# Designed miniproteins, single chains: the designs that were tried, part 65

Each design is a single chain, and the fold is of that chain. pLDDT is the mean over its residues in the fold that is shown.

## One batch from the design tools (miniprotein)

Design m2387
Fold by ESMFold2-Fast:
Structure m2387 (fold): chain A 57 residues (1-57)
Amino acid sequence: VDAAALEAATLLALGLIALALGNLPAAVANLSAALAIQPDDAAAQAALADALAALAA
């Protein structure tokens, strides 16, 4: 296991927790950071899209 993959997974988890709490800016920040490390992570891409849609509504 490499450190970058673990960091990306942690940021994804924090982003999802922020979404559950309704903290949309924190969700976008953490999910964007996860994608900066793992840009091809489909789960992070989907979660960020949902966070941005919720923020725009």
Scores: mean pLDDT 82

Design m2388
Fold by ESMFold2-Fast:
Structure m2388 (fold): chain A 89 residues (1-89)
Amino acid sequence: NLEEKLKELEERLEELKERLGEEHPEVARALAELGDVYLEMGDEEKALELYEEALRILEKAAGPGKYSPEALEVGVKIGMILIERAVSK
């Protein structure tokens, strides 16, 4: 189930990048969803990389000093992973 979902999201991500460009908010959403799947599979490092890229795109799209609900959600997910890693050391 998760592996099928991963493949579908990877294919959708490539299509969105081709259609809308790598810096589009819809690409960031697909990256965050892909991160969610990797996190569910236990790959926290890959999930973190995907969330960080999604956040970068969303913040750039919103402009300086602006926050979107999607950027906040992704930021919280990144924060939770980093806190868990710090506590587990």
Scores: mean pLDDT 80

Design m2389
Fold by ESMFold2-Fast:
Structure m2389 (fold): chain A 61 residues (1-61)
Amino acid sequence: GISDEEAAKRGNEAGRLARETGDGEKAAKMAQEAADEAQSSNPGLAATLRAGAEEIRRLYG
């Protein structure tokens, strides 16, 4: 597992990656993996990261 701080940083990096590269699948996967890692320690953060992954898929494919 990773820390909640690390999970949040990976979520932010996923958003940046999507904007810089247009690679929605890779970016959404990064956010989803961060959500999975945060699930046991911070379910609220995990839900936010999963919502971010869905938004990345919607905007970037």
Scores: mean pLDDT 83

Design m2390
Fold by ESMFold2-Fast:
Parts: structure tokens; C-alpha cells; sequence
Structure m2390 (fold): chain A 71 residues (1-71)
């Protein structure tokens, strides 16, 4: 049963990465319309999304591991 939750987590993580990629593409398209500060802020936001996605995945995997160990 835990294996299903791990597979669902992996699918959701990939879906989140696709959303972040879409935002990055939209940023690249609009980059010339943004001020230097706006462009830097958006770049940092996108980097933060990647970092948060990795952190959330790690925490959820640790949670599933603990759940499996507790039975």
C-alpha cells in the first residue's frame, strides 16, 4: 500500500516540476517587458519553487518511511 503512495508522490512531484517549467517559459517570454529588478525577483521565485518542491518531496518521503516503520 505504501508503494502506491510513493508512486503518487512521484507523479505529483513531476506534475509540479512541469508547472514550474511552464512558469519559467512564461518568464522567458516576458523577460524583455520586465525591469531588471522584476526579472531578478521572478528568477529567484522560480529557483525558490524548485527548492520548495524538492524539500516537500523529501519531507513527504520521510513521512511515508516513518508510516511504513510504524505499521
Amino acid sequence: MIEKEKEELEKEYKKILELIEKRKKEFEEKKEELSEMEAKLEEEIIESFYYMAESIKKLELERLKKKEEEL
Scores: mean pLDDT 79

Design m2391
Fold by ESMFold2-Fast:
Formats: C-alpha cells, sequence, structure tokens
Structure m2391 (fold): chain A 74 residues (1-74)
C-alpha cells in the first residue's frame, strides 16, 4: 500500500464514521452523503487493495440498510 492509498483509506474511514453517527441519529440523508464521500475516496485507491475492497463492501451494506429503513419508515 502506498502512502497516498493509506491516506485515502484513512480519510474514507473518517467519512464512514461520520455517516454512522448520522445514521444513529436517524439522519439518513446525511448518512448517505458521508457514505458516498467515503466511496468516492476509495475509487481513487487501487482495485487490488484488499483493505479498500472490504471498506467499500461495508459502506455498500450500510447504504443498503438506509434504503430498506427509508422504504419501511413512513
Amino acid sequence: MSKEDEELIEEARKYFEKGKEYFKKKEYEKAREYYEKALELLEKVSEENEEAKKLRLEIEIELGVIEIVEAVNK
């Protein structure tokens, strides 16, 4: 992993944590915004990077949870 990839992954983790904070507050639009920012940073990381792949998958799962929660909560 390059220093640049490491910095991008670390920044993406910070956005992911911010998204989770908003999710806990039931602010799903803000949570989605931060999750999407994390994914944008991870797109700049090598596709072969296993840590980035795992983090992308975790964020995608959380985005899927938001879609389900928004669909069932009226």
Scores: mean pLDDT 81

Design m2392
Fold by ESMFold2-Fast:
Structure m2392 (fold): chain A 63 residues (1-63)
Amino acid sequence: MVEVLYGDDQLEKALKEGAEVVKDGSGPLVQVYKPKSEEEKEEYIKKALSITGGITKMVLNIS
């Protein structure tokens, strides 16, 4: 299932729960990736939050 979130805190929580995110180049969307470790996942969450910053729709739980 795909969920749309607004705001960085919601994205961070969803990513910790195993969701995936998408990025549209240098746009306000977050990157699509499959983290290989817990540490890498946290790094990606931080980068995703930096990209999206305020009100931005994000795609989660894309299997």
Scores: mean pLDDT 49

Design m2393
Fold by ESMFold2-Fast:
Structure m2393 (fold): chain A 78 residues (1-78)
Amino acid sequence: GPPELSPEERQQKLAELDAKFREILEEALRKGLISEEEYERLLNRKADSEEERRFIEEVHQLIRDGTLTEEKLLEIRR
């Protein structure tokens, strides 16, 4: 398997993943796929309700899977 990561290497990889996550959200905002309010909630992982929490989790999953599209976002909002 891959070599075990030091704490510093783990922090660096997490920072790289966070940077990629932010880049994807900024692109979605730029394309009008999400609102500025949704962008803030997704970036800061803030949920005001169970429905909002579910939306955040589903969008995060789509980003991890590389399947964040306008069509998938519309399906989640239904």
Scores: mean pLDDT 73

Design m2394
Fold by ESMFold2-Fast:
Structure m2394 (fold): chain A 69 residues (1-69)
Amino acid sequence: MTAEDLAASLREIAKREGLPIVEDEELLRISEEIVRLSRQASAARRAGDEERAAALQGEVNRLTREALE
């Protein structure tokens, strides 16, 4: 998934659920950060660092909430 793919998915979810969403520039910035953190979480899981993977997933969840504010 690219940042553009994620941004498009978040817009579709917001439209379907009637949720507010941040401006396109900020949405793309947040989406880029989510993709980066998701890759780091996957790498941590592969390394057996479940604590780090959980922390990174928590960051992803927080950024997703910020995008829908």
Scores: mean pLDDT 82

Design m2395
Fold by ESMFold2-Fast:
Structure m2395 (fold): chain A 61 residues (1-61)
Amino acid sequence: MDKKVLEEARKLLEKAVKAYKEGKIEESLEYAKKFQDLVAKNPHLLPEMEKLAAEAEKKIA
């Protein structure tokens, strides 16, 4: 279960990064919001999800 949740989180962040790079800021924010909702539903995975978010930020910074 946890592995599947982390895979979904990674895909959401990939879509957010792609949308951001394409200038689709509203779409990027929507994917980021979906990622945050996954974090809220899976607090036991917070450290791993924080790592995924940090890696995504490095790709756009």
Scores: mean pLDDT 80

Design m2396
Fold by ESMFold2-Fast:
Structure m2396 (fold): chain A 109 residues (1-109)
Amino acid sequence: SPREELVAAHRELIATARWAMRVIEEEPEKGLEVAREMVGQLEGLTVLLRELGAPEEFIRRVEELRKRYEELIERIEKNGGKMSEEEKEELLELLRETIALEEEMVAAL
């Protein structure tokens, strides 16, 4: 069903974000690549949410979150692709916010 497909997609993104948090803690040099991957995942989710007729508020919140990842990517790229400790903490917080939003969307289904 469309609901089961959407639940599966949300759970997969939660699992990806949790894995990304582990990668960032163990291999912070991969931070830029992980952040770019998260942007791609959120773009894919936005397409799926629109296709399945999800509430505009959730689509807007996913797009706002994606823009925050893109802004962080631009700052990391300006520093030659290396994350500062502050940028690492910000990326981990964005990943936690991604998980929280995904869990909220699953609960609303």
Scores: mean pLDDT 87

Design m2397
Fold by ESMFold2-Fast:
Formats: structure tokens, sequence, C-alpha cells
Structure m2397 (fold): chain A 52 residues (1-52)
């Protein structure tokens, strides 16, 4: 999931990248920070706050 999230972020799909990092966070909680950052990049600060 981390690799897929990075590839989506590189392509500019920040919403897809955030979802991929949320899935990665089920195995690695540190991925929640990456998901939150992707939601900020997508212009969704409400979802970034929810990601913690």
Amino acid sequence: ALQKGRELATAGDYDGAALAFEEAAKADPAALAAAAFMYEQAGRPDLAAAAR
C-alpha cells in the first residue's frame, strides 16, 4: 500500500494516494501521517484531521 500511495501521489492523484496510505496504516500506523498530508494536498483538511 505504501508503494501504491507514493505512485498515486507522484501522478497527482492525492485522493487515491490518501486512501492507499490509510490502507497501509492498518499495518503501519506511521502511514496515517502520509494519508493526512495527501488529504491536505487534495484540499480536504477535514479528512486530514480525521486521519490523525
Scores: mean pLDDT 75

Design m2398
Fold by ESMFold2-Fast:
Structure m2398 (fold): chain A 71 residues (1-71)
Amino acid sequence: GREELRQKLLQLIGEILRLIGEKFDLELQLQQAEQENAPQSQIQAIRDQIAALDSRIRDLLAQMKELEKQL
């Protein structure tokens, strides 16, 4: 029912916010690594983690939009 869809929406919002926070922390780590001239392998590893989070956030946002259409 509508309440079940609302609860699923709130769960998705919570997960998206958590992942956005993780991405923010990684972006700060990337900025620090670049400023400190860290090894390219370390910089690339952080970039890869950010890209993976972006992909997951995008997928969850798509699920959220689909649920919103049902409310």
Scores: mean pLDDT 87

Design m2399
Fold by ESMFold2-Fast:
Structure m2399 (fold): chain A 55 residues (1-55)
Amino acid sequence: MSLEERVRQALLTESEDELRDLLAMLERAIAQEKDPEVRATLERAAGIVRELLAE
């Protein structure tokens, strides 16, 4: 299973409030990250959280 799939599976057990808190933390981390590769990974994680919140 890919890293993205494992993250998605783990997040399926979280409440909407916990997902919103996680998204806020990820967005803050992205804003402060200087490494574009790490930033891209954080953006993918944030995208997964946004998908879950949209449903």
Scores: mean pLDDT 76

Design m2400
Fold by ESMFold2-Fast:
Structure m2400 (fold): chain A 78 residues (1-78)
Amino acid sequence: KKVEEAVKHLRAASEAFEAGDKDTAIEHLEQAAKLFREAGYEAYASAAEILRDKVRQGLDPADVARAARTLAEMLEKE
């Protein structure tokens, strides 16, 4: 299901940021946002897009990894 795939991409983005691979992490955030929007989860799609934009603007990768992981965990508790 789309939400499950989006959560997978959020976790992959977090792992990529922790490994120092910003380009791979950004790609996963973009895929998560797309999948959330297709599933009707507009707020989560917007959150993923904001994280992507903050990375492009120089936000600390550790903060982005933490935020992506938190977002994934929130969805698992819905």
Scores: mean pLDDT 78

Design m2401
Fold by ESMFold2-Fast:
Structure m2401 (fold): chain A 75 residues (1-75)
Amino acid sequence: MEEAKEKRKNALKKTVDDLIERGEPRLAGNAVATALKREGKPELAEKFQKEVDEAIKNGDLEKAREILLKAVDEI
């Protein structure tokens, strides 16, 4: 069961990287927020969504990626 969870987390990290590379950081943020909510962590989803939105506002895609990868590790 732990191996399956790690595979899901690694797949989500790849999705984040792929979406950021396509210039879609908001879609990456939505994917991570949805995963956190499904794991019963809606407060973390709200926290990381706010942090990602601020990074996007500032044009800092590297910071947005860093925040999203950190959020995936909280799953």
Scores: mean pLDDT 82

Design m2402
Fold by ESMFold2-Fast:
Structure m2402 (fold): chain A 78 residues (1-78)
Amino acid sequence: MEKEIEELEKKAKEAEKKKDYKEAARLYLEIAQLYIDLEKYEKAIEYAEKAIKYAEKAGDEETKERAEKLLEKAKKEL
């Protein structure tokens, strides 16, 4: 999973630079999910918050709601 997360982080940063906020939000959502699976809740919170931020910029309500759910799940585990 470590190599998978690194590749997703690179893609997410590229999406940010291109101002593709919908893609950035989805990639950060995937990263947050993987950190939850790894029980690294502090990092899951960080990436869920990034997913919310970029989903809001993209007007992607579905991705925002999914990211908010992951954020609350990660916070309950800390």
Scores: mean pLDDT 86

Design m2403
Fold by ESMFold2-Fast:
Structure m2403 (fold): chain A 59 residues (1-59)
Amino acid sequence: SDEEALRRAEERGLAHQPTIVKVRKAAELYEAGDFEGARKLMRELGMNDAEGEANIQHT
């Protein structure tokens, strides 16, 4: 229980980091030319670009 709380706290401490990881994945998909996959991930992250071109954060 305590160990799980600690792990959850660590994962929560990385709460901002999971978003970065997802952004990195979206960037990877974008670089691979998988715009559909990148768009899907961006939509889930709540990122909406009106330019029609994904502006994915680096790192």
Scores: mean pLDDT 60

Design m2404
Fold by ESMFold2-Fast:
Structure m2404 (fold): chain A 55 residues (1-55)
Amino acid sequence: SLEKLIERAVALLHPAVQDETRKKLEEALKNKDYKKLNEIVREGFERSRALRAAA
């Protein structure tokens, strides 16, 4: 299901951005805004990479 795919994607993110990203993805999915969903996933991974690089 899309919900399982969202949870898998969120699990790969840095813990600091997981909750915020999950909430945004759930809202985008509720609104069937797949363009926004893709943007949120990309932003989450970019923020996650930056946080891991800063550690």
Scores: mean pLDDT 81

Design m2405
Fold by ESMFold2-Fast:
Structure m2405 (fold): chain A 88 residues (1-88)
Amino acid sequence: MLQELIRKAAILYSAGSIFYAGGEFEKSLGRDDTARELYRRAIDLYERAKELLEEARKASKDPEVQKELDKEIERIDKKIEELKKLLE
């Protein structure tokens, strides 16, 4: 269960990163509408990944695992904030 939550979060995070990279590429071509759509999809995927990691953190009884999950959640939060700024 715990490992499955982390694995699913990693898949969603990877998908989010692909959409983010696609958005940056479209923006570089002047396709701002397409870039914004891809950034929104990246945010949704990162938010879902974060929720799964938060569930994994609550399910874990290992302080070292909780600490590593907290760091990963913080990294995802920073990426979401950066993407939200790109949509403003």
Scores: mean pLDDT 88

Design m2406
Fold by ESMFold2-Fast:
Structure m2406 (fold): chain A 83 residues (1-83)
Amino acid sequence: VEEAIKLAEEARKLLEKDDSPLAKGAVQTVKEAIRDAKEGNYERAARLFEGAAETLERWSTDPNMQKAAELLREAAEKLREAA
C-alpha cells in the first residue's frame, strides 16, 4: 500500500508540471485515489488509477504523461495485490 501511494505521488508530481486540462483532471483523480487508498478502499483506488492511466495513454503523446500513466498502472496493480 505505501509503495503504491509513493508511485501515485510520483505520477502526481509529473502531472502537476503540465498545465493542460488533461493533466489537471488526472491530478484530481490521482488525489482522490490516494485518499481512497489511505482509507482502505483499495479496489476503488486501483480503478481510479487505471482510469487516469488509460485516459493519459489515449489522449497524450507527451513522455511525462506516458510515464505518469505507467506509474499509475503499477500503483493500481500493487493495490489489487494488497486487497
Scores: mean pLDDT 81

Design m2407
Fold by ESMFold2-Fast:
Structure m2407 (fold): chain A 80 residues (1-80)
Amino acid sequence: EIEEKVKKLEEEAQRELLAGADHMARGDYETAAVHFERAAQLYEEAAKLYEKLGDTEKSKQYRANADRVRAEAERLRALA
């Protein structure tokens, strides 16, 4: 089921975001950026699943989430 696969990807992305936030709290911006990049990749995978299903609106939403999280990772690397 596509919805179940996306839910698992969202759960993994959330775990990566939480790990990244933990590293940020410790001033470890480089490691935090790595976790945010992983979260972005998981959102991209969800977008591809919806793209294959023909759901362009949900695919765009997940791509937007991936782009936002990746931009945050780049910002953190600039601070590191």
Scores: mean pLDDT 86

Design m2408
Fold by ESMFold2-Fast:
Structure m2408 (fold): chain A 83 residues (1-83)
Amino acid sequence: GIEEAIRLLEEALRLAEEGRAEEAARLLIEALKLAKEHLDPTLYTGLLLRVIGLLLDLELGGDEEEVKRELIELAEELLELLK
């Protein structure tokens, strides 16, 4: 459950820092799904939609550096919330 979510978040953070933003976003979505029971429903939905939006922005050729920064911020915020 939560330990698996934390592991995926740590990997997502590493991938985002390495510039592997699409992989980082996908791992963030998986971590959120695993952590769903530990999050407020409104917060869960908001975070999930934000990560999906970032993934779509990448697929549509958006600003990769801005997306990386937001993915790093989200991964760090989730790690603090779940640790």
Scores: mean pLDDT 84

Design m2409
Fold by ESMFold2-Fast:
Structure m2409 (fold): chain A 60 residues (1-60)
Amino acid sequence: MYEFKIEMESEEAARKAAAYVNERYPDTEAEVEGNTLILRSKGSVTHAIGAALAAIGEGL
């Protein structure tokens, strides 16, 4: 299992990114701790990171 942490600009941005990942990447679990996005994947975390960054862009 891969775990990766991304510090977001805000807690709201982290929640938006987590929702996007959970919606589009069911094999990747996204969790939020304050403004930190925690991604857990059984195969590849890189795919989830791309999804999280795209979700943040949609909120800007």
Scores: mean pLDDT 72

Design m2410
Fold by ESMFold2-Fast:
Structure m2410 (fold): chain A 70 residues (1-70)
Amino acid sequence: SNAESARRAGEQAARMGAAGDSGGAATAGYHANKYAPTEEAREYGLLAARAGQAGDSAAASEYGKLANEA
């Protein structure tokens, strides 16, 4: 389902961000935003994507966790 895809993408953004892969976290954050079933999860996915695009892997990881949990 889209909800499961969004949750997996948020988890992936969290893991990639924690590993210092800001580009991977950005892509995963974008997917979490695109498929998220709630506005809160969409917002956190977007924040993870933006943080990853800016090279802030730590922030991308944190927002990815929040997207996964939302």
Scores: mean pLDDT 86

Design m2411
Fold by ESMFold2-Fast:
Structure m2411 (fold): chain A 70 residues (1-70)
Amino acid sequence: GIKEEIIKLLEELKKRGFLSDEELEELVRAIENDDVERVERLLARAAVKKPPTPEEKEILKKIGELLRQL
C-alpha cells in the first residue's frame, strides 16, 4: 500500500545516510499513525541537519506526492 511505499523510500534515505536509525524509527511511527504534519516536520528537521543531495531530493519529492494520498 501507500504506507509501505513511503517506508521503503524512507529506508532508502537511511541507506544513503540522509536519515539516522532514530530518525527513520520516528518517521515510520508517524506514517503508521497517519500523522502527515509530523512526517513533514521530521523531514524538514533532517534536511536542516544534512542538506539533501539531488538524488535524495528526488526521493523526498516522491514521498511528498505519496503523503498527499494519506
Scores: mean pLDDT 88

Design m2412
Fold by ESMFold2-Fast:
Structure m2412 (fold): chain A 82 residues (1-82)
Amino acid sequence: GLEELLAEVKDLAKELESKGLPGLARLLVKAGELAAKVGDEAALQEAVNLGKELLETTDPAVQIGLALSLIGLILELEKKLS
């Protein structure tokens, strides 16, 4: 359900913060909270998948690409709230 996926997003964000990536952790939480607010389970699953990919990569270029994907998701979800 939405609450379980949001909890997973928050756990992934804590792991990112522990790796010294607090900015990416904040973006991930923002995407997850917006997706939950909209009630978009597919978007929330996308946030989970992006968070997992961020934890698996050590390539800064890949991290930038994933961060841009999170920003794009946030912008799309914010439009749905207008």
Scores: mean pLDDT 88

Design m2413
Fold by ESMFold2-Fast:
Structure m2413 (fold): chain A 62 residues (1-62)
Amino acid sequence: LPPLVEELPEEERARYEAELAAAMAKLRAAKTTEEVARAIGEVLRTIGDALDAVLARRRAEA
């Protein structure tokens, strides 16, 4: 996860870390190119969602 997620509350951060761990587990278990591509997509989506949450918090604090 990007260092920026340290700005999130521990509960939200733990949720994103768990989602990333699940996506990484799927990537490790992937046996085909299609499965790898899908798992990479899940990893990137989780990172994007976490960054969006950080940006939303920064705007709320302004």
Scores: mean pLDDT 77

Design m2414
Fold by ESMFold2-Fast:
Structure m2414 (fold): chain A 110 residues (1-110)
Amino acid sequence: MVEEALKELAETAVEYLKKQGLPDLADWFMDRVNEALKNGVLTADVFIQILESTVNILVEQGLEEVAIGLLEKVIEKAEELIEKSTDEETIEALQKIRDGAEELLEKLKK
């Protein structure tokens, strides 16, 4: 299921943020994901919106290196999940998230 893969991707992002000493932001990220999942609206687009909002918060706080690391972890995990998936809808959603994260990463490295 698309939602299962997106939840696993979210758990990877949350673990990374907690390791960076940002547990409140990690909890905020997961709360947004869980709310979207509960409401049946957890799509690739919604996941990218949550990710972009998180990146913007990090950049505003001067934590650009953490934002870069978050995007790199999301890209890595999305690629791993794409390789393991046989569901076309899940692969398409993960590819869209990977591409969105790569675009955000390019903007930060300027």
Scores: mean pLDDT 86

Design m2415
Fold by ESMFold2-Fast:
Structure m2415 (fold): chain A 60 residues (1-60)
Amino acid sequence: MEKEAKELVKKAEQALKNGDLQSALKLYEEAYRLYKAGKADKNTLNQIEVQIEFLKKLLS
């Protein structure tokens, strides 16, 4: 689960570099769900949540 979540974060970062904000948002949301299900620490969850909120504001 953690390995899969890290891979999704990496893909989200690649999407951001390509300017695909919608794909980046989807990938960060998927990573967040996996980290939460895997009982990741609060700091990890908060870091991803900040990225999700930032992207949502950009896409609004």
Scores: mean pLDDT 82

Design m2416
Fold by ESMFold2-Fast:
Structure m2416 (fold): chain A 78 residues (1-78)
Amino acid sequence: MLAEVSELVYRFVQLLRQGDIEGAERYGKRLVELTGDPEVERYLEEAIELGRQGDIDGALRYAARAGAIALQTAEARA
């Protein structure tokens, strides 16, 4: 799980930086499914919304918070 969560976080951030919001949303949904954490879901939803508005810096700040929580959750389950 940790390696899978790490890969999903990496892909989510890369797609946001590229402006591929639809691609980012697909990887974000997988992160929510794997973690089951409502904070991860909330921060990823905010990141996607900011990405849709063209605020990539804002999106990346929320993505960083979601990623940190997701990785911590995966480590706790390992």
Scores: mean pLDDT 82

Design m2417
Fold by ESMFold2-Fast:
Structure m2417 (fold): chain A 80 residues (1-80)
Amino acid sequence: VDHLARGAAALAQGDYETAAEHFTRALEEDPENGSALRLLGEAYVGLGDLEKAEELGRRAEEVGHHEEAERIFRRVEEAR
């Protein structure tokens, strides 16, 4: 199952809970997947959980996905 694609479809529909579930599954398969980290961050911003979104930004930085981390942090700042 392509959890990244399913999560992206749910995110596009505004179904942030379903998106977060699929992106979490994608990260279980590949914990360093920068796209999954960013998209899960966007899902948490949609859910209003800015602290979890910021944590995903820090995780993206730790695994070397600095651009994806910057995108997450920008979305968190915009939502505040």
Scores: mean pLDDT 84

Design m2418
Fold by ESMFold2-Fast:
Structure m2418 (fold): chain A 96 residues (1-96)
Amino acid sequence: MELDLEFLLGSIAVAAAVFKLTPEQLRRILERALEKLKDNPKAAEYVRKMIEEAKSLDELVKLLREIGKEDPETALEIAQAILDAISELMREERKK
């Protein structure tokens, strides 16, 4: 359902605000998400497009919504991979 994608997109926005994500960190998160999705060529293709086109979190969210209109399952997988990448980055920053 549309609600699941919006929930994940909201979670990404909250995580980005809490973590104070910079454009450089957003790009690294997308690169990690791409690595997680290498076994899904369709999702990997969309993430490559997001790396090239998304210059901000707002643009990323817009691209994910557009993907979700065409392919909601792939959009959900991408959103989850992005959240997992944010979680991993947060874990690395806490390793003192």
Scores: mean pLDDT 76

Design m2419
Fold by ESMFold2-Fast:
Structure m2419 (fold): chain A 62 residues (1-62)
Amino acid sequence: MVDWEEVEEALAIMYATVEAHLNPDLSPEEIAERVREWLTKNGFSEEAIELAVEHARELAEK
């Protein structure tokens, strides 16, 4: 049985991937900030937010 924290982290990373893909004209910092703001507003854990923000930065920098 998958722990909810693992599912939450996966969902956060998926959201980060979608934001980076749909907003190629935004800087890595702008994409990271959008991801952080949305996840925070929707009650995601700080650990999930941190992972998603780092993932968004990495995707946008490539």
Scores: mean pLDDT 78

Design m2420
Fold by ESMFold2-Fast:
Structure m2420 (fold): chain A 120 residues (1-120)
Amino acid sequence: EVTLTESGGGTFAEGSSATLTSKVSGVDFSSYDVSWWRQAPGEPRKQVASISGYTGLVSYAPEVAGRFTISVDFSKSTAYLNMSNLKKEDTATYYSQLSGLVGALERKSYWGEGVQVTVT
């Protein structure tokens, strides 16, 4: 069974920094796409950062570009979202996702349970 165990949530001061972690178990995720998503109250779940498992290319949503950094440590089977200069608008539940091909045409996604981030 593939599991994503997230940590690093909590309540943070505006302008501070925080790091979210996602510990992956049950799969070698080195070839999987890794992404972080967030859902604020009254909003749909949105992707904020991703790393391609095929190319290593990173991408960020415009609202977090220059403030958030996604990274992966394959030796620790852990994905990270480093968040800097936190804003009240960053208050959301954050989810990690693995996405990879199962066979030639089917993409399988695995989700973490989510961690709450509150900026005051």
Scores: mean pLDDT 84

Design m2421
Fold by ESMFold2-Fast:
Structure m2421 (fold): chain A 72 residues (1-72)
Amino acid sequence: MEEELKKGLEAIEKGDYETGIKHFLKAIEKAVEAGDLEAAYKALELGGQALRDKGKEDHGEKLEREGLSIIF
């Protein structure tokens, strides 16, 4: 999970927002599979904030929508 969060943040910092979203969704999926819903929500918050910090509201919304679908 931490590796996916790191890769997601690095991708977003480089401007590769779609790759960043994929890594955050993988982190959320792994957290849910482990039964760690708190970690899943933290990954969702972190990725959404990173995308908003880059002014990528549509990408942030996509991550939030798809991430919540994995959690529920």
Scores: mean pLDDT 84

Design m2422
Fold by ESMFold2-Fast:
Structure m2422 (fold): chain A 61 residues (1-61)
Amino acid sequence: EVEKLRKETILAAVNGDFEKAIKYAKELIEKDPSLRETLRRELEGAGVPKEKIDEILKAAE
């Protein structure tokens, strides 16, 4: 489910598991591309550096 994928992506990114974060972000964006900016804001709120957020979202496309 979309909400679960968002939470898993954020948790993986916060824990430094960027490979897992990319995998979950890719699944999320494939299900609902409009959530890309929501995910960006949530990652920013969780303290993930902007450079890493951009890397995750670009790789997930």
Scores: mean pLDDT 81

Design m2423
Fold by ESMFold2-Fast:
Structure m2423 (fold): chain A 45 residues (1-45)
Amino acid sequence: KKISEVEKKARERLEKNDSPEVGAETYRELLKARKEASLNNEFTK
């Protein structure tokens, strides 16, 4: 649920802001959230 919420916010930012700076910040936050989710999945592997 948390990662889905981060993805939703990232998509909203990218849709509203075409600037590369905002895109980079948003993508970095998304990657960070996905990395944490990936680590959790590995733990339950």
Scores: mean pLDDT 67

